# Designed miniproteins, single chains: the designs that were tried, part 81

Each design is a single chain, and the fold is of that chain. pLDDT is the mean over its residues in the fold that is shown.

## One batch from the design tools (miniprotein)

Design m2988
Fold by ESMFold2-Fast:
Structure m2988 (fold): chain A 61 residues (1-61)
Amino acid sequence: SRLARRKQLIEALANKDFERALELARELGLSEEEIRTYLANLLESGKISEEEARAVLEAWR
């Protein structure tokens, strides 16, 4: 289900498995804005760095 894939995406991002996170985001058809929202939430919770968030967005292109 879409909800299960979204949960897997958040877990992959939190575990810094960015290759899997990007694959899941592609499968879900997420927009850049939606990806930015997930990254912002992880930054606020301290689970990723600003540098890691930028790297994910650059790879998303």
Scores: mean pLDDT 81

Design m2989
Fold by ESMFold2-Fast:
Structure m2989 (fold): chain A 69 residues (1-69)
Amino acid sequence: GREEALRLVENALRLLVQLGLVSEEEAKRIRELIKKGELREAAELVRQLADRVGDPLTAASAEEALKLL
């Protein structure tokens, strides 16, 4: 459900930030979407960023989150 989707999006974002695969500005935008409760838009942006950097596992996690929303 929504709680599982939130956890997947937060974990995916944390990993992308730790690996240096996203900018601080991109991370801030995703966090703002999460705070607004726009989890679908946050998950779609995470998937888009993961695809851009060639991270298929993070992309798959974001897609799973979208299915839970």
Scores: mean pLDDT 81

Design m2990
Fold by ESMFold2-Fast:
Structure m2990 (fold): chain A 92 residues (1-92)
Amino acid sequence: SSKAAGALIEMMRVAIKEGAKVSVSVEGDTVTVVIEGAGENAIEAAKKAEKVAREEGLKAELTIEGDKVTLKVSGLDPRSIAAVALEGIGLQ
């Protein structure tokens, strides 16, 4: 599985620790993570996740609108998608 999945999970965990709301959606091989109420650490983690995804050859699109962060990653393998989605639903 790609390092991108780990970076996405870390981003979500940082966001929750900062009190943000996280939602995950899946469409085909594309995972979209939306963070509402993102703090500076969540924003930095999102920038790192985008970089990691791009370094792994994946398509990554990061949008930051105030404290709302949307990171869309395409080309993830099914196991990586499942791991990110389960983390987003369970938010351990």
Scores: mean pLDDT 84

Design m2991
Fold by ESMFold2-Fast:
Structure m2991 (fold): chain A 83 residues (1-83)
Amino acid sequence: MPDEAEIDLSLARMIVSIIRLAIERGKADKEEDRRLLERALELARRVAPHDPEGAAELARELAELARELGLEDLAEEAERLAR
């Protein structure tokens, strides 16, 4: 489903941008950012069968953000998706 995968990828990238901006501005809410990362990771998993490269790139960004937030469990899940 090309349109659905494209939308999911765009939404996940938007979530990444929002979290990254929040971290840069010192406004990161760890609990809210965790929920956003979990949603972005779910979207990346949906995209993976249709766009493996886009999903892997997104998953690497999610892993980096999760580490900055101290969410090691989500970072490991994202790294597994990127491989």
Scores: mean pLDDT 80

Design m2992
Fold by ESMFold2-Fast:
Structure m2992 (fold): chain A 65 residues (1-65)
Amino acid sequence: MKEKIERARELAEEAKAAGLIKDYRIEGETVYLYTSKDVIEFSAAGIVGAAISFETGLKVEVIEV
């Protein structure tokens, strides 16, 4: 569990640094990715979420802000 959370955090930090998401939060077993209504930014956040879910098995929620 802890190792999966650390990996999810690495992926989310990298995505945020690359401008693919605006921010993120990890609470329990759920990763929250914050993005805009822009189609390209939303698609990028979706791809990041899919990657995190696939590698870690954690739940991912993409939220528009």
Scores: mean pLDDT 80

Design m2993
Fold by ESMFold2-Fast:
Structure m2993 (fold): chain A 79 residues (1-79)
Amino acid sequence: MPLSPLEKKVQEIFGEVLGVKPEEITLDSSFYSLGGDPSLQLTLVKKIEEEFGVKVPDSERSKLTTVKSIVDFVKSKLS
């Protein structure tokens, strides 16, 4: 099933932060399993905030470990 524009954009940001090809990242790919760490997760959160015009509270940051969880979060802020 093709990715939505939002899912594709999150996948691209995920790939940029981790230095992996976006097409190798699935909706269920764990950020930490792909070589992410807490410092890179802060970079990921900032890029998501800048790209979508949303603010991620510190309490939600630990939940943003997969493309799907980030997409679900962004959707909750846009509608």
Scores: mean pLDDT 78

Design m2994
Fold by ESMFold2-Fast:
Structure m2994 (fold): chain A 80 residues (1-80)
Amino acid sequence: SIEELLEKLKELVEKMLSASEEEREKLFKEMEKILEEIAKHLSPEKQMELSELFVELYEAILNKDKEKAEELLKKIEEIV
């Protein structure tokens, strides 16, 4: 279900924020797959919004900005 995909996404983001660089790369690939699966359930307009939020989420994770990552996850939940 989409709710299960969102929970997995949240768990991966939390792991990535505290992970080593090498582990983060592996987790990022898993995150990409989850976002792709979520996108399949969305309209084209929402898929574009998700893609933009994904880029911002990636930047927040690279910067280890937990607060911004949590805000972006909430926005993703709102469009899903």
Scores: mean pLDDT 84

Design m2995
Fold by ESMFold2-Fast:
Structure m2995 (fold): chain A 64 residues (1-64)
Amino acid sequence: MQRVRVTLLKDIVTSNPRFLAGKKGDVFEGELLEVREDGDLVIRDLATGLDRVTGPSAVEITPL
């Protein structure tokens, strides 16, 4: 899977305990796992091993 650097452009909140929340300005490295039918991105955080789900407008993604 492709490694990416992700910058959060807005706060990410989640009601699902399997997914990580985040704050605007957070930067992390992850693996892009999937793009959902609604356009949401599922990215595995490499530091924690937990997944993040975010809309494409909420993140800036740079391939590594």
Scores: mean pLDDT 74

Design m2996
Fold by ESMFold2-Fast:
Structure m2996 (fold): chain A 55 residues (1-55)
Amino acid sequence: SLKERVEFLEQRIKDLEEQLKKLKENGAPDDVISQAEKALEKMREELEKARKELE
């Protein structure tokens, strides 16, 4: 369902944000950080679209 998709995306975004924080703390290469940030932005866009579908 759309509601389950929203909940899944919200949880995955939180997990990825925490992973990105750890990558930055551990001094990961800039390209790795950029890829993670790009993925996070895409997931946030998908979440916004899913939320609009719920209305």
Scores: mean pLDDT 82

Design m2997
Fold by ESMFold2-Fast:
Structure m2997 (fold): chain A 85 residues (1-85)
Amino acid sequence: DEDKKVRARLLIGLGNYYLKQGRYEEAIAYYEEALSIEPDNSIAWENLGDAYAAMGRLEEAKAYYQKAIALNPNNERARANLAAL
């Protein structure tokens, strides 16, 4: 469903906006809403990893990056960010 994909991308964009502001709880809520629409969205899993890494929760960040890579092996950002942990 194209409309669901558009909505998921908009929610990821909102999450990224709040992540850049250090508003991690709000960022996570938007990423979780995107994942409720598209549970196999590698970018949303990667962005959860980014939020948890920014909070210093490195084990959770690692798990989310690994999930993103498992769903999309071509996700270069998730691979780079996992290697940086």
Scores: mean pLDDT 89

Design m2998
Fold by ESMFold2-Fast:
Structure m2998 (fold): chain A 80 residues (1-80)
Amino acid sequence: SEAEEKAKELTELVKRALEAIENGDAEAAAEVVAELAGPEAGERVREALEAGRYREVAQLLTAAALRRIGEIIDEELKKK
């Protein structure tokens, strides 16, 4: 299923982002978030992490993940 493949991909990207954040690796976190939500989102996460604004990092990652979930649902609804 296409939705299953996209959900698996999203899960792996979110896990990698969380691991990078937990390790304090701003560059790795920015790269993963850029893959998830584009280069501007990645740069915002890098800046927030470098500044120690973990609440902002959580909000940015949540917004990126929710957008991808919405895209998966939207695509499935169009196939009905």
Scores: mean pLDDT 83

Design m2999
Fold by ESMFold2-Fast:
Structure m2999 (fold): chain A 88 residues (1-88)
Amino acid sequence: AEEAARLALEAALRAMKAGGDAARAAGAAIAAIGAIEETRLFGDTPEAARAALGAAEAALEVAREAGDEEAVELAERAIELAREALEE
């Protein structure tokens, strides 16, 4: 969950830098930070994994709108890791 949240944060920040919607990118980044803190305070819980997934999906939307392929790849990888954490 922490790795997924960190990748979601990186994707959101890259999307913002690439000219994505600053408010949406900031929202995705804040959600990712919340997921990182959840994981640090409570460990790899289903709640932390769901928070990371939500942040990653928000980051993917902004990355796609920005047209940044690196940000899209980071967000997609974050989604995969968050889903894996929910299945285990």
Scores: mean pLDDT 80

Design m3000
Fold by ESMFold2-Fast:
Structure m3000 (fold): chain A 80 residues (1-80)
Amino acid sequence: EIVEEFRKVLEEMLEAAEKGDFKKASEYYTKARKILKKVPEVQEEVEKLLDEAMIAMSNGDFEKARELFEKALELVEKAV
């Protein structure tokens, strides 16, 4: 359940950023951080990956952002 919620939020964040809606992407980032509070073992590491992904998306590097989101999702999956 947590993994599915986290994946959905990352997909929505990426879609918003690809459409240029960085305000909406930031709202999804806030939702992702709330989900991560339920998985404290990997929260800090995953938040660092999400921060790097936000920087990549702001630079138009959506391929790097997808790779970072895949790593973030893998860490959450292993922690639950």
Scores: mean pLDDT 84

Design m3001
Fold by ESMFold2-Fast:
Structure m3001 (fold): chain A 62 residues (1-62)
Amino acid sequence: SGALIARLIQKELGLSEEVLREAIEMARRGASVEELARLLQEKAGLSPEDARRAAEAIRRYV
């Protein structure tokens, strides 16, 4: 399931599979939306707005 989630979000947001796997692992460990958004901003170069949307989506799937 993680691979399917990674491909779906990667296509929508242009993220690498590596960054998505890291974000999914953090979410499974109980990371907040803010913590996930920070990771996505730092490693994927997303805007704060896009990073927050991606973080919320990732948390819904884990």
Scores: mean pLDDT 76

Design m3002
Fold by ESMFold2-Fast:
Structure m3002 (fold): chain A 71 residues (1-71)
Amino acid sequence: GLEELYEKIKEAEELVEKGLKEKNVELAQKGVELAEEVLKLAERVLPPEVLEELKKKVEEMKKKVEELEKE
């Protein structure tokens, strides 16, 4: 159960990283969408401490993609 959520967040992180490296906004946005989907699912099953850490990661991803979109 939880393993799938963590694997998906890793996939989202990789998509954002690749998008940022390649200056590919579409790819980076896809990563953010996946991360937000995982966060919604995790909100019902993860402890508050772990959920807060995940929210911070997703927020960082969104900020990086937003900066890429401005370029």
Scores: mean pLDDT 81

Design m3003
Fold by ESMFold2-Fast:
Structure m3003 (fold): chain A 142 residues (1-142)
Amino acid sequence: MEYSLEELIKQLSSKDPKVRFDAIRRLKEYLVKEYNEEVIDKLIEELSSEDPGLREAAFRAIKEVAVERLNEKLIDKLIEELSSEDPEVRLMALEILLEVYENNELSEEQRRRIREAAERLLSDEDPLVRAAAERLLELLRS
């Protein structure tokens, strides 16, 4: 039986990690074909999961969607995550934006917004976040 989008979103809240991993994979396949803001929001929530395997799966899924099918709303959401209270979420958002830049031709407005957000992170409390921001800004100068 083919699962509905609503059922897949519900499966992200499952207590069984295997069900959650399968839901992330299927939602990624859906997002590559059609952008859906609610699905993206749910995958972004998984970046803060207590399970490091689920965080990695969500990170990889969002990154693949952002690289394969560039969407302005997804770029806006990733820029918002640069202000997350969780330094791991900020680092993951920077790494996704860096790979998006390396694999896509970004508009001047998209480059400007990313540059402004990354410049704020040069003073971040986390040294890995600062290093990732420096790397992204160096590439954006080219």
Scores: mean pLDDT 80

Design m3004
Fold by ESMFold2-Fast:
Structure m3004 (fold): chain A 92 residues (1-92)
Amino acid sequence: SMEEERLRREAEELLRRAEELIREAKEKAGENEEARKLILEAEILVGIAQIELGLAEILREKGEDATPLYERAVELAREAVELAEKALELGE
């Protein structure tokens, strides 16, 4: 559906942003333990979001409603962005 396509694209864009922010946060974190913990949490959420996105695509190919999995991927990717942004701020 058009809704699934929209959510898929949103999840992919948020994941790209999260990975970019994680990379920047890693460069600036240094010895900051709190920043490093937030980076680890963001990386875990990125991994889970990628799994949800992969499962959504399998369901979509089988003609099943993948909307809930795409919505989950968007939410997880959004949380990863927020955590990575907080880590980046602490590394300043």
Scores: mean pLDDT 89

Design m3005
Fold by ESMFold2-Fast:
Structure m3005 (fold): chain A 85 residues (1-85)
Amino acid sequence: SMKEEGEKKLKEGEEYEKKGELRKAMEAYVEAGEKFAEAGEYDKAIEAYMKALDLADELGDSESIPRLVGLLLRAIGEKLDAELE
């Protein structure tokens, strides 16, 4: 399931981060967030995207920041829509 794929990608990101492979960790966190969002797990998607954004900042990857902010805002919007039901 997308939720299980998200959990796997989140763990892969954490393992890359522990190894200092920050770009691979960032990419894994983005994939985790996308899988969690597809699964309707918006809190987990937000957490994953925030981890990716923190790593983009650490890497000085200013080109990735607008994209990650967009993904984060979309997940927040989807969470708010779900909570207003």
Scores: mean pLDDT 86

Design m3006
Fold by ESMFold2-Fast:
Structure m3006 (fold): chain A 81 residues (1-81)
Amino acid sequence: MLAAIRAALAAAAPAAQALVDEGREDEAVELARDAVVAGARAGGASEEAVELLRQALEAIAAGDTEKGRKLFEEALAIAAA
């Protein structure tokens, strides 16, 4: 899972950089989040793990880093099983 997420982020990086260069930072952040979710799914993560990962990223983006961390750890635990 983590290797697939890293690969998806690396693949999305040029497009995200182009969006940042255009002043479209919110869209670059959205693309990065989509890449993390897509990478997790491609890496064989269950739909339950993907949903928790999505919620973790949304919580972090909202400034709730504690909730985001807990949900991310739970997603990783499910994906590792």
Scores: mean pLDDT 76

Design m3007
Fold by ESMFold2-Fast:
Structure m3007 (fold): chain A 69 residues (1-69)
Amino acid sequence: SSAELQQKANTFRQTYEEAKKLYDKLREMAKKLDEINPELARQYYAAATAAKKTAEYLKGLADKYEAQL
């Protein structure tokens, strides 16, 4: 139904925006930590990379369902 498509589109768009914000926060944390604990900074960079990939995937899903509305 159109209502189900709208819900999926909205949910994926919202979760994409949240994942994008998480990526930004993790990236900033990594930069701050890099000067005092490079090993921990590398873990935050890895987490940021994972968040970026998740965000890109969610954006693709949001775009796909929005195109069907």
Scores: mean pLDDT 89

Design m3008
Fold by ESMFold2-Fast:
Structure m3008 (fold): chain A 66 residues (1-66)
Amino acid sequence: SEEAQKYLDEAKKHLERGDFEKAVEYYEKAIEVDPNLKEAYQLMATAYARLGRLDEAVSYAKKALE
Protein backbone atom coordinates (compact mmCIF):
# COMPACT_ATOMS: atom_id res chain seq x y z
CA SER A 1 0.00 0.00 0.00
CA GLU A 2 1.27 3.46 -0.94
CA GLU A 3 -0.43 4.95 2.13
CA ALA A 4 1.16 2.38 4.48
CA GLN A 5 4.57 3.00 2.88
CA LYS A 6 4.24 6.79 3.40
CA TYR A 7 3.48 6.26 7.10
CA LEU A 8 6.39 3.80 7.37
CA ASP A 9 8.79 6.30 5.74
CA GLU A 10 7.60 9.12 8.05
CA ALA A 11 8.03 6.85 11.09
CA LYS A 12 11.60 5.99 10.01
CA LYS A 13 12.46 9.71 9.81
CA HIS A 14 11.21 10.23 13.37
CA LEU A 15 13.12 7.13 14.56
CA GLU A 16 16.35 8.54 13.02
CA ARG A 17 15.77 11.87 14.84
CA GLY A 18 15.22 10.11 18.19
CA ASP A 19 11.50 11.05 18.25
CA PHE A 20 10.54 7.54 19.37
CA GLU A 21 6.99 8.39 20.53
CA LYS A 22 6.23 10.07 17.17
CA ALA A 23 7.82 7.12 15.34
CA VAL A 24 5.45 4.75 17.22
CA GLU A 25 2.43 6.89 16.17
CA TYR A 26 3.37 6.62 12.48
CA TYR A 27 4.16 2.88 12.71
CA GLU A 28 0.71 2.37 14.30
CA LYS A 29 -0.84 4.19 11.32
CA ALA A 30 1.16 2.00 8.91
CA ILE A 31 -0.06 -1.27 10.50
CA GLU A 32 -3.65 0.09 10.64
CA VAL A 33 -3.51 0.47 6.82
CA ASP A 34 -1.52 -2.77 6.25
CA PRO A 35 -1.59 -5.20 9.23
CA ASN A 36 0.71 -7.62 7.31
CA LEU A 37 3.51 -5.06 6.96
CA LYS A 38 6.23 -7.05 8.80
CA GLU A 39 8.75 -4.18 8.59
CA ALA A 40 6.42 -1.87 10.57
CA TYR A 41 6.20 -4.41 13.42
CA GLN A 42 10.00 -4.86 13.47
CA LEU A 43 10.56 -1.09 13.65
CA MET A 44 7.77 -0.66 16.22
CA ALA A 45 9.68 -3.17 18.42
CA THR A 46 12.84 -1.07 17.93
CA ALA A 47 11.04 2.18 18.83
CA TYR A 48 9.52 0.68 22.00
CA ALA A 49 12.93 -0.72 23.01
CA ARG A 50 14.45 2.78 22.60
CA LEU A 51 11.65 4.15 24.83
CA GLY A 52 12.57 1.52 27.47
CA ARG A 53 9.15 -0.14 27.07
CA LEU A 54 10.52 -3.66 26.84
CA ASP A 55 7.23 -5.58 27.21
CA GLU A 56 5.79 -3.74 24.19
CA ALA A 57 9.09 -4.19 22.30
CA VAL A 58 8.96 -7.99 22.82
CA SER A 59 5.24 -8.09 21.88
CA TYR A 60 5.81 -6.32 18.54
CA ALA A 61 8.95 -8.38 17.77
CA LYS A 62 6.79 -11.52 18.12
CA LYS A 63 4.11 -10.02 15.83
CA ALA A 64 6.82 -9.39 13.20
CA LEU A 65 7.46 -13.16 13.10
CA GLU A 66 3.79 -13.98 12.30
Scores: mean pLDDT 85

Design m3009
Fold by ESMFold2-Fast:
Structure m3009 (fold): chain A 119 residues (1-119)
Amino acid sequence: SAREVARRNFEGIKAAFETAIELFEKMAQYAPVDPEKAKEYAQKALQILDSAIEQARAARTEVPELQDIFDEIIKLLEEAKKYVEEALKNPETMVDYFKKAIELFEKAQKLAEEAIERL
């Protein structure tokens, strides 16, 4: 059913967010002590971000009733991506901007959980 397809898509997006959050936590952990290692985790997080945004955009077109929730998730992920990219350009901001990116991911994860509950 359409509900089952939507639920699987949201569960998949949530799992991707959990993986990205772990990478962001590693970025924050290493930023003050090993910036090069932090950058490696950041690059992996950006790849997962791009995949999650594409998946959310595809799901948005298949489930018009949940479009607003997908739009908010996409917005939060794009903002998180901007913070990571800025941190990579300005290492002095890395600790603070990685924390902001994590907060945005946690908000996106919460929205995905809310969407699953409404299915």
Scores: mean pLDDT 80

Design m3010
Fold by ESMFold2-Fast:
Structure m3010 (fold): chain A 59 residues (1-59)
Amino acid sequence: SEAEFRERLLAEVERLPLPEEEREALKAEVEELIARGEYLEAELLVGVAALRAAVERVT
C-alpha cells in the first residue's frame, strides 16, 4: 500500500548518516513526491542520498 511504501522510505531516510536538518528536508521532499504519485522519483531520491552518504564515508 502507499502507506507501507511511505513508512518504509521514511524509515530509510531516518537511518541515513545525515545532519538532522538535511534529513528533515529529505523527508519533506519524499512525502511531496509520494503525494504527487511520483513513487519512482521518491525511490531514486532516497537511493541517491544513500549512495552519496556511502561515498562520502569512504572518501
Scores: mean pLDDT 83

Design m3011
Fold by ESMFold2-Fast:
Structure m3011 (fold): chain A 59 residues (1-59)
Amino acid sequence: RKEKIKEELLSIVEDAKKLGISEEQKELALEVLPEKAREAGLSEEEVEEVVEEAKKILS
């Protein structure tokens, strides 16, 4: 269940990268991603994992 939530969040990040979002939009996405993950029921450790993976995708 939580793995699917991580996959869905990271899929959104991948799609945003394909659309060629700006650096400002990337920063905003990384700013809101931890709050979205917490709201979805992920633990702080899982939130950190999602944020680190998203940073790799957006690099």
Scores: mean pLDDT 78

Design m3012
Fold by ESMFold2-Fast:
Structure m3012 (fold): chain A 57 residues (1-57)
Amino acid sequence: MEELEEWRRRARESVRRLEGEIEVGMLYMKAGAASLEDKEEGEKLKKEAEKKKKELE
């Protein structure tokens, strides 16, 4: 039980962190950036966070 509860807590924390990263990535894409490079970085962050969240499932 203890180990399972610890895993659940860590998974929940990771999902919440990834959700925040996805939101930040979306904001970068939506707001646009001073440069195309910043927009590409935001899109990359969003894709990576979404991929990691999907893996956690």
Scores: mean pLDDT 66

Design m3013
Fold by ESMFold2-Fast:
Formats: structure tokens, C-alpha cells, sequence
Structure m3013 (fold): chain A 60 residues (1-60)
């Protein structure tokens, strides 16, 4: 599943760039949700949450 693999790769990169433990914890939770996702819509929703956390991490 290319979409799921791309999502997992993006989350891994976000975790590597994050320094805030709270943001890392939320990214790990989203990583688990991607692995358990059954539909493309679920993966897209998770990726929107990842994008928001990445922007917060850049601001910190």
C-alpha cells in the first residue's frame, strides 16, 4: 500500500525533526493509526493531523 508507506515515511521524518516530547508522542500515536487504517480517507485524515503537528514543531 503505497499511500500507507508514504504516510509512515512522512511521520518518521517528522519524528526525526521534532524536539518536543509531546509532539513526538502525538506523532507516534498517528503512526499507529496509519498502520491500523482501513481506508484512504482515514490515512488522509491522519496526514492532515501530521501536517498540523509538523508546523507546530517548526514554530517551537
Amino acid sequence: DNLKQEALTNIEQAIKQATDPAIIEQLRKLEKEVKEAKTKEQIYEIMLQVARLVEQAKAA
Scores: mean pLDDT 79

Design m3014
Fold by ESMFold2-Fast:
Structure m3014 (fold): chain A 74 residues (1-74)
Amino acid sequence: HMFDPEKAIEALERFLAEHPDTSPRVRELVEKAREALKAGKEDEAMDYVGQALTELRREFGPEEAERVLREIVA
């Protein structure tokens, strides 16, 4: 993994709490990542995290996506 799945999901959940206008698609992907991690499926959780970051970049642009990524790797 490029980074810790738990930390990645926590950073995304924090972003969602701060940005209530985030699309249902991003919220669904973050929820699926959390469920996958709880089931011990770290690879599946990271796939959902990657998809959520891609959608977040599409919705909010590269600067906001980069801020979330920095929080994940910090």
Scores: mean pLDDT 82

Design m3015
Fold by ESMFold2-Fast:
Structure m3015 (fold): chain A 70 residues (1-70)
Amino acid sequence: SAQDHYEKGKKALEEGNYGEAARHFSEALGLDPNFAEAYEGLAEVLRKWGHPDIAEKALETARRLREEQE
């Protein structure tokens, strides 16, 4: 499930395995494109890879998705 991939992504991020974390967060978003927390996780990976500008775009997407919730 999207949640299972998100949890695996968080675990990989905690272990410093950024490539594995990015893969799992991307898989979570493939299953649930509105999964705001997965965009937040991906933003952390992007910052670690030296792409803070792209990370901020991911966070903006996460904020917009949270605003769309009921």
Scores: mean pLDDT 83

Design m3016
Fold by ESMFold2-Fast:
Structure m3016 (fold): chain A 55 residues (1-55)
Amino acid sequence: SDADRAELNRRATEEVNRVIERSEREGLSPEELDVRIQEAGDRVAREYQERLRQR
């Protein structure tokens, strides 16, 4: 649904912002940052799919 898509997008945006802030503090390279962003996106999508099943 539109609400489900909006929630997923919101959670993904929040997680990416947190990863960027943490990476800046840790001094990660751009390549390491890209990997962490991809991992965060995959994690958010997987967690969201599991929550939809428990609805």
Scores: mean pLDDT 78

Design m3017
Fold by ESMFold2-Fast:
Structure m3017 (fold): chain A 58 residues (1-58)
Amino acid sequence: SDEELKKEFNKYDKDGDGVLTKEEFGEYLGTTGSLGILMRLYDKDGDGVIDYDEFKSI
């Protein structure tokens, strides 16, 4: 359900700004290894954050 994904996204979006920073994304994944590669893969716009549409692609 998209609602469950939205809840997970909001759980890690500590500031409620609608994006995950690299650090918040690392917390979601449970790892800091390969985080730069994963950011490049999912950060389609190259802005250094993961928005909800990018998060849904995981």
Scores: mean pLDDT 74

Design m3018
Fold by ESMFold2-Fast:
Structure m3018 (fold): chain A 70 residues (1-70)
Amino acid sequence: SAAELLAEAEELREKARELREEARELYEKAEELEEEDPERAKELRLEAEILEGIALIYEGVAKLLEKKAA
């Protein structure tokens, strides 16, 4: 049903929001570490980019589910 598809889409959007928030925290931590530990800062930025990539996939699937529900 349309309601089930929209519920699944919302769940994926919530997961994407959580991942983007985690990525934001990692970017902030990387900024703080830039002078003290530049290698760790670089590692945290790469982790943040991976989380953003996963969030984008979840958002893409959610969008398709929403279109199917319409």
Scores: mean pLDDT 90

Design m3020
Fold by ESMFold2-Fast:
Structure m3020 (fold): chain A 68 residues (1-68)
Amino acid sequence: MDPSLEEQAEALEHHARLRPDDPRPYVALGRVYLQQGDYEKAAEAYRKALEIDPDNEEARRLLEEALK
């Protein structure tokens, strides 16, 4: 287990709770979950980013990859 990935996910979750209107922590959180192999959590994070910013092409592409 990589502590830097876990710590990064925890910090990003905290940041997302502080500013729920910011899509960036959700996109970053989804990438961390993909690296951990947790496709369901990655997809959920990307979906939240798209709810905040529907025009986020990066989040949409990453969501398609996570859902596969």
Scores: mean pLDDT 78

Design m3022
Fold by ESMFold2-Fast:
Structure m3022 (fold): chain A 74 residues (1-74)
Amino acid sequence: MLSEEEILKKAKEEFEKRMRELYDAAPPDTPVEELAVALGKILREIIDKYNLTQEQVDELTKYAGELFAELRAA
């Protein structure tokens, strides 16, 4: 059985993979706000899929925010 740490790690890995696939598939002129909405949907889907606790949701959300901020760094 997966530990809570392993579940969170898999959730983070799936989020990063889906975010990367979204960015690779998106047209170059896609507005950042549209990407943010799509990323929010991915985040919600992963939370539901892995039945994350509030503590895990907080950590995943922080991780997602850090990745998104890195992509917005200009």
Scores: mean pLDDT 78

Design m3023
Fold by ESMFold2-Fast:
Parts: structure tokens; C-alpha cells; sequence
Structure m3023 (fold): chain A 67 residues (1-67)
């Protein structure tokens, strides 16, 4: 997703925060929690590379059966 628009950035931030909460709730490895936190920071900066990091975190959450 393109983070150039406010709406897209807000949507990505919401998703990243929800994933972070799931990771914390289920005591997932600190390494994955740190990736989610980094994704949030990159989204706030409008860095498009955040999309790949967010996808990695989402895939992990799905693989763990949390979604």
C-alpha cells in the first residue's frame, strides 16, 4: 500500500497497532514485537519500506494462528 496519503497511513497504523497488541497479548518473541514497533515508526515517517515489514509481521501472526 502507498503511504503517501493520510488515509492509507492511518489504515496501516491501525493494522500495525492491532498486530502489535496481538503479539504482546500472546507473549510472542521480542524480535517480532520490535519489528511491529519498527513498522509503526516507518509508517509514521511515510517510508514505503514499512509495507514489506508490516507484511512480514502479518504473515507471522497468521502462521501462529492468531488471525
Amino acid sequence: ADLSSRAMRETALHEARELLELLRKHNMPEEVIEKAEEAIRMIEEGNPEAVELLQEVRDFVVEQGLL
Scores: mean pLDDT 80

Design m3024
Fold by ESMFold2-Fast:
Structure m3024 (fold): chain A 68 residues (1-68)
Amino acid sequence: SKVDEVVERVVEAVRNILKAHPDWTREELYRVADHIVNYLAEKYGLTDEEKAEVQERVRKAVDELLAS
């Protein structure tokens, strides 16, 4: 689905950003993730409901990356 593809792309981008900036806080990663989600949601033509699902799943993935 478009939602799954967008989540995958955002999480990959955040993972790469975290490798370059291991000192960034959860709040900083949330901000950059939200920026990427907004860009890709517009590009992929996501609905508000689909965008909200992407944001929730991305934030969960960011939390999991930081717990590792």
Scores: mean pLDDT 85

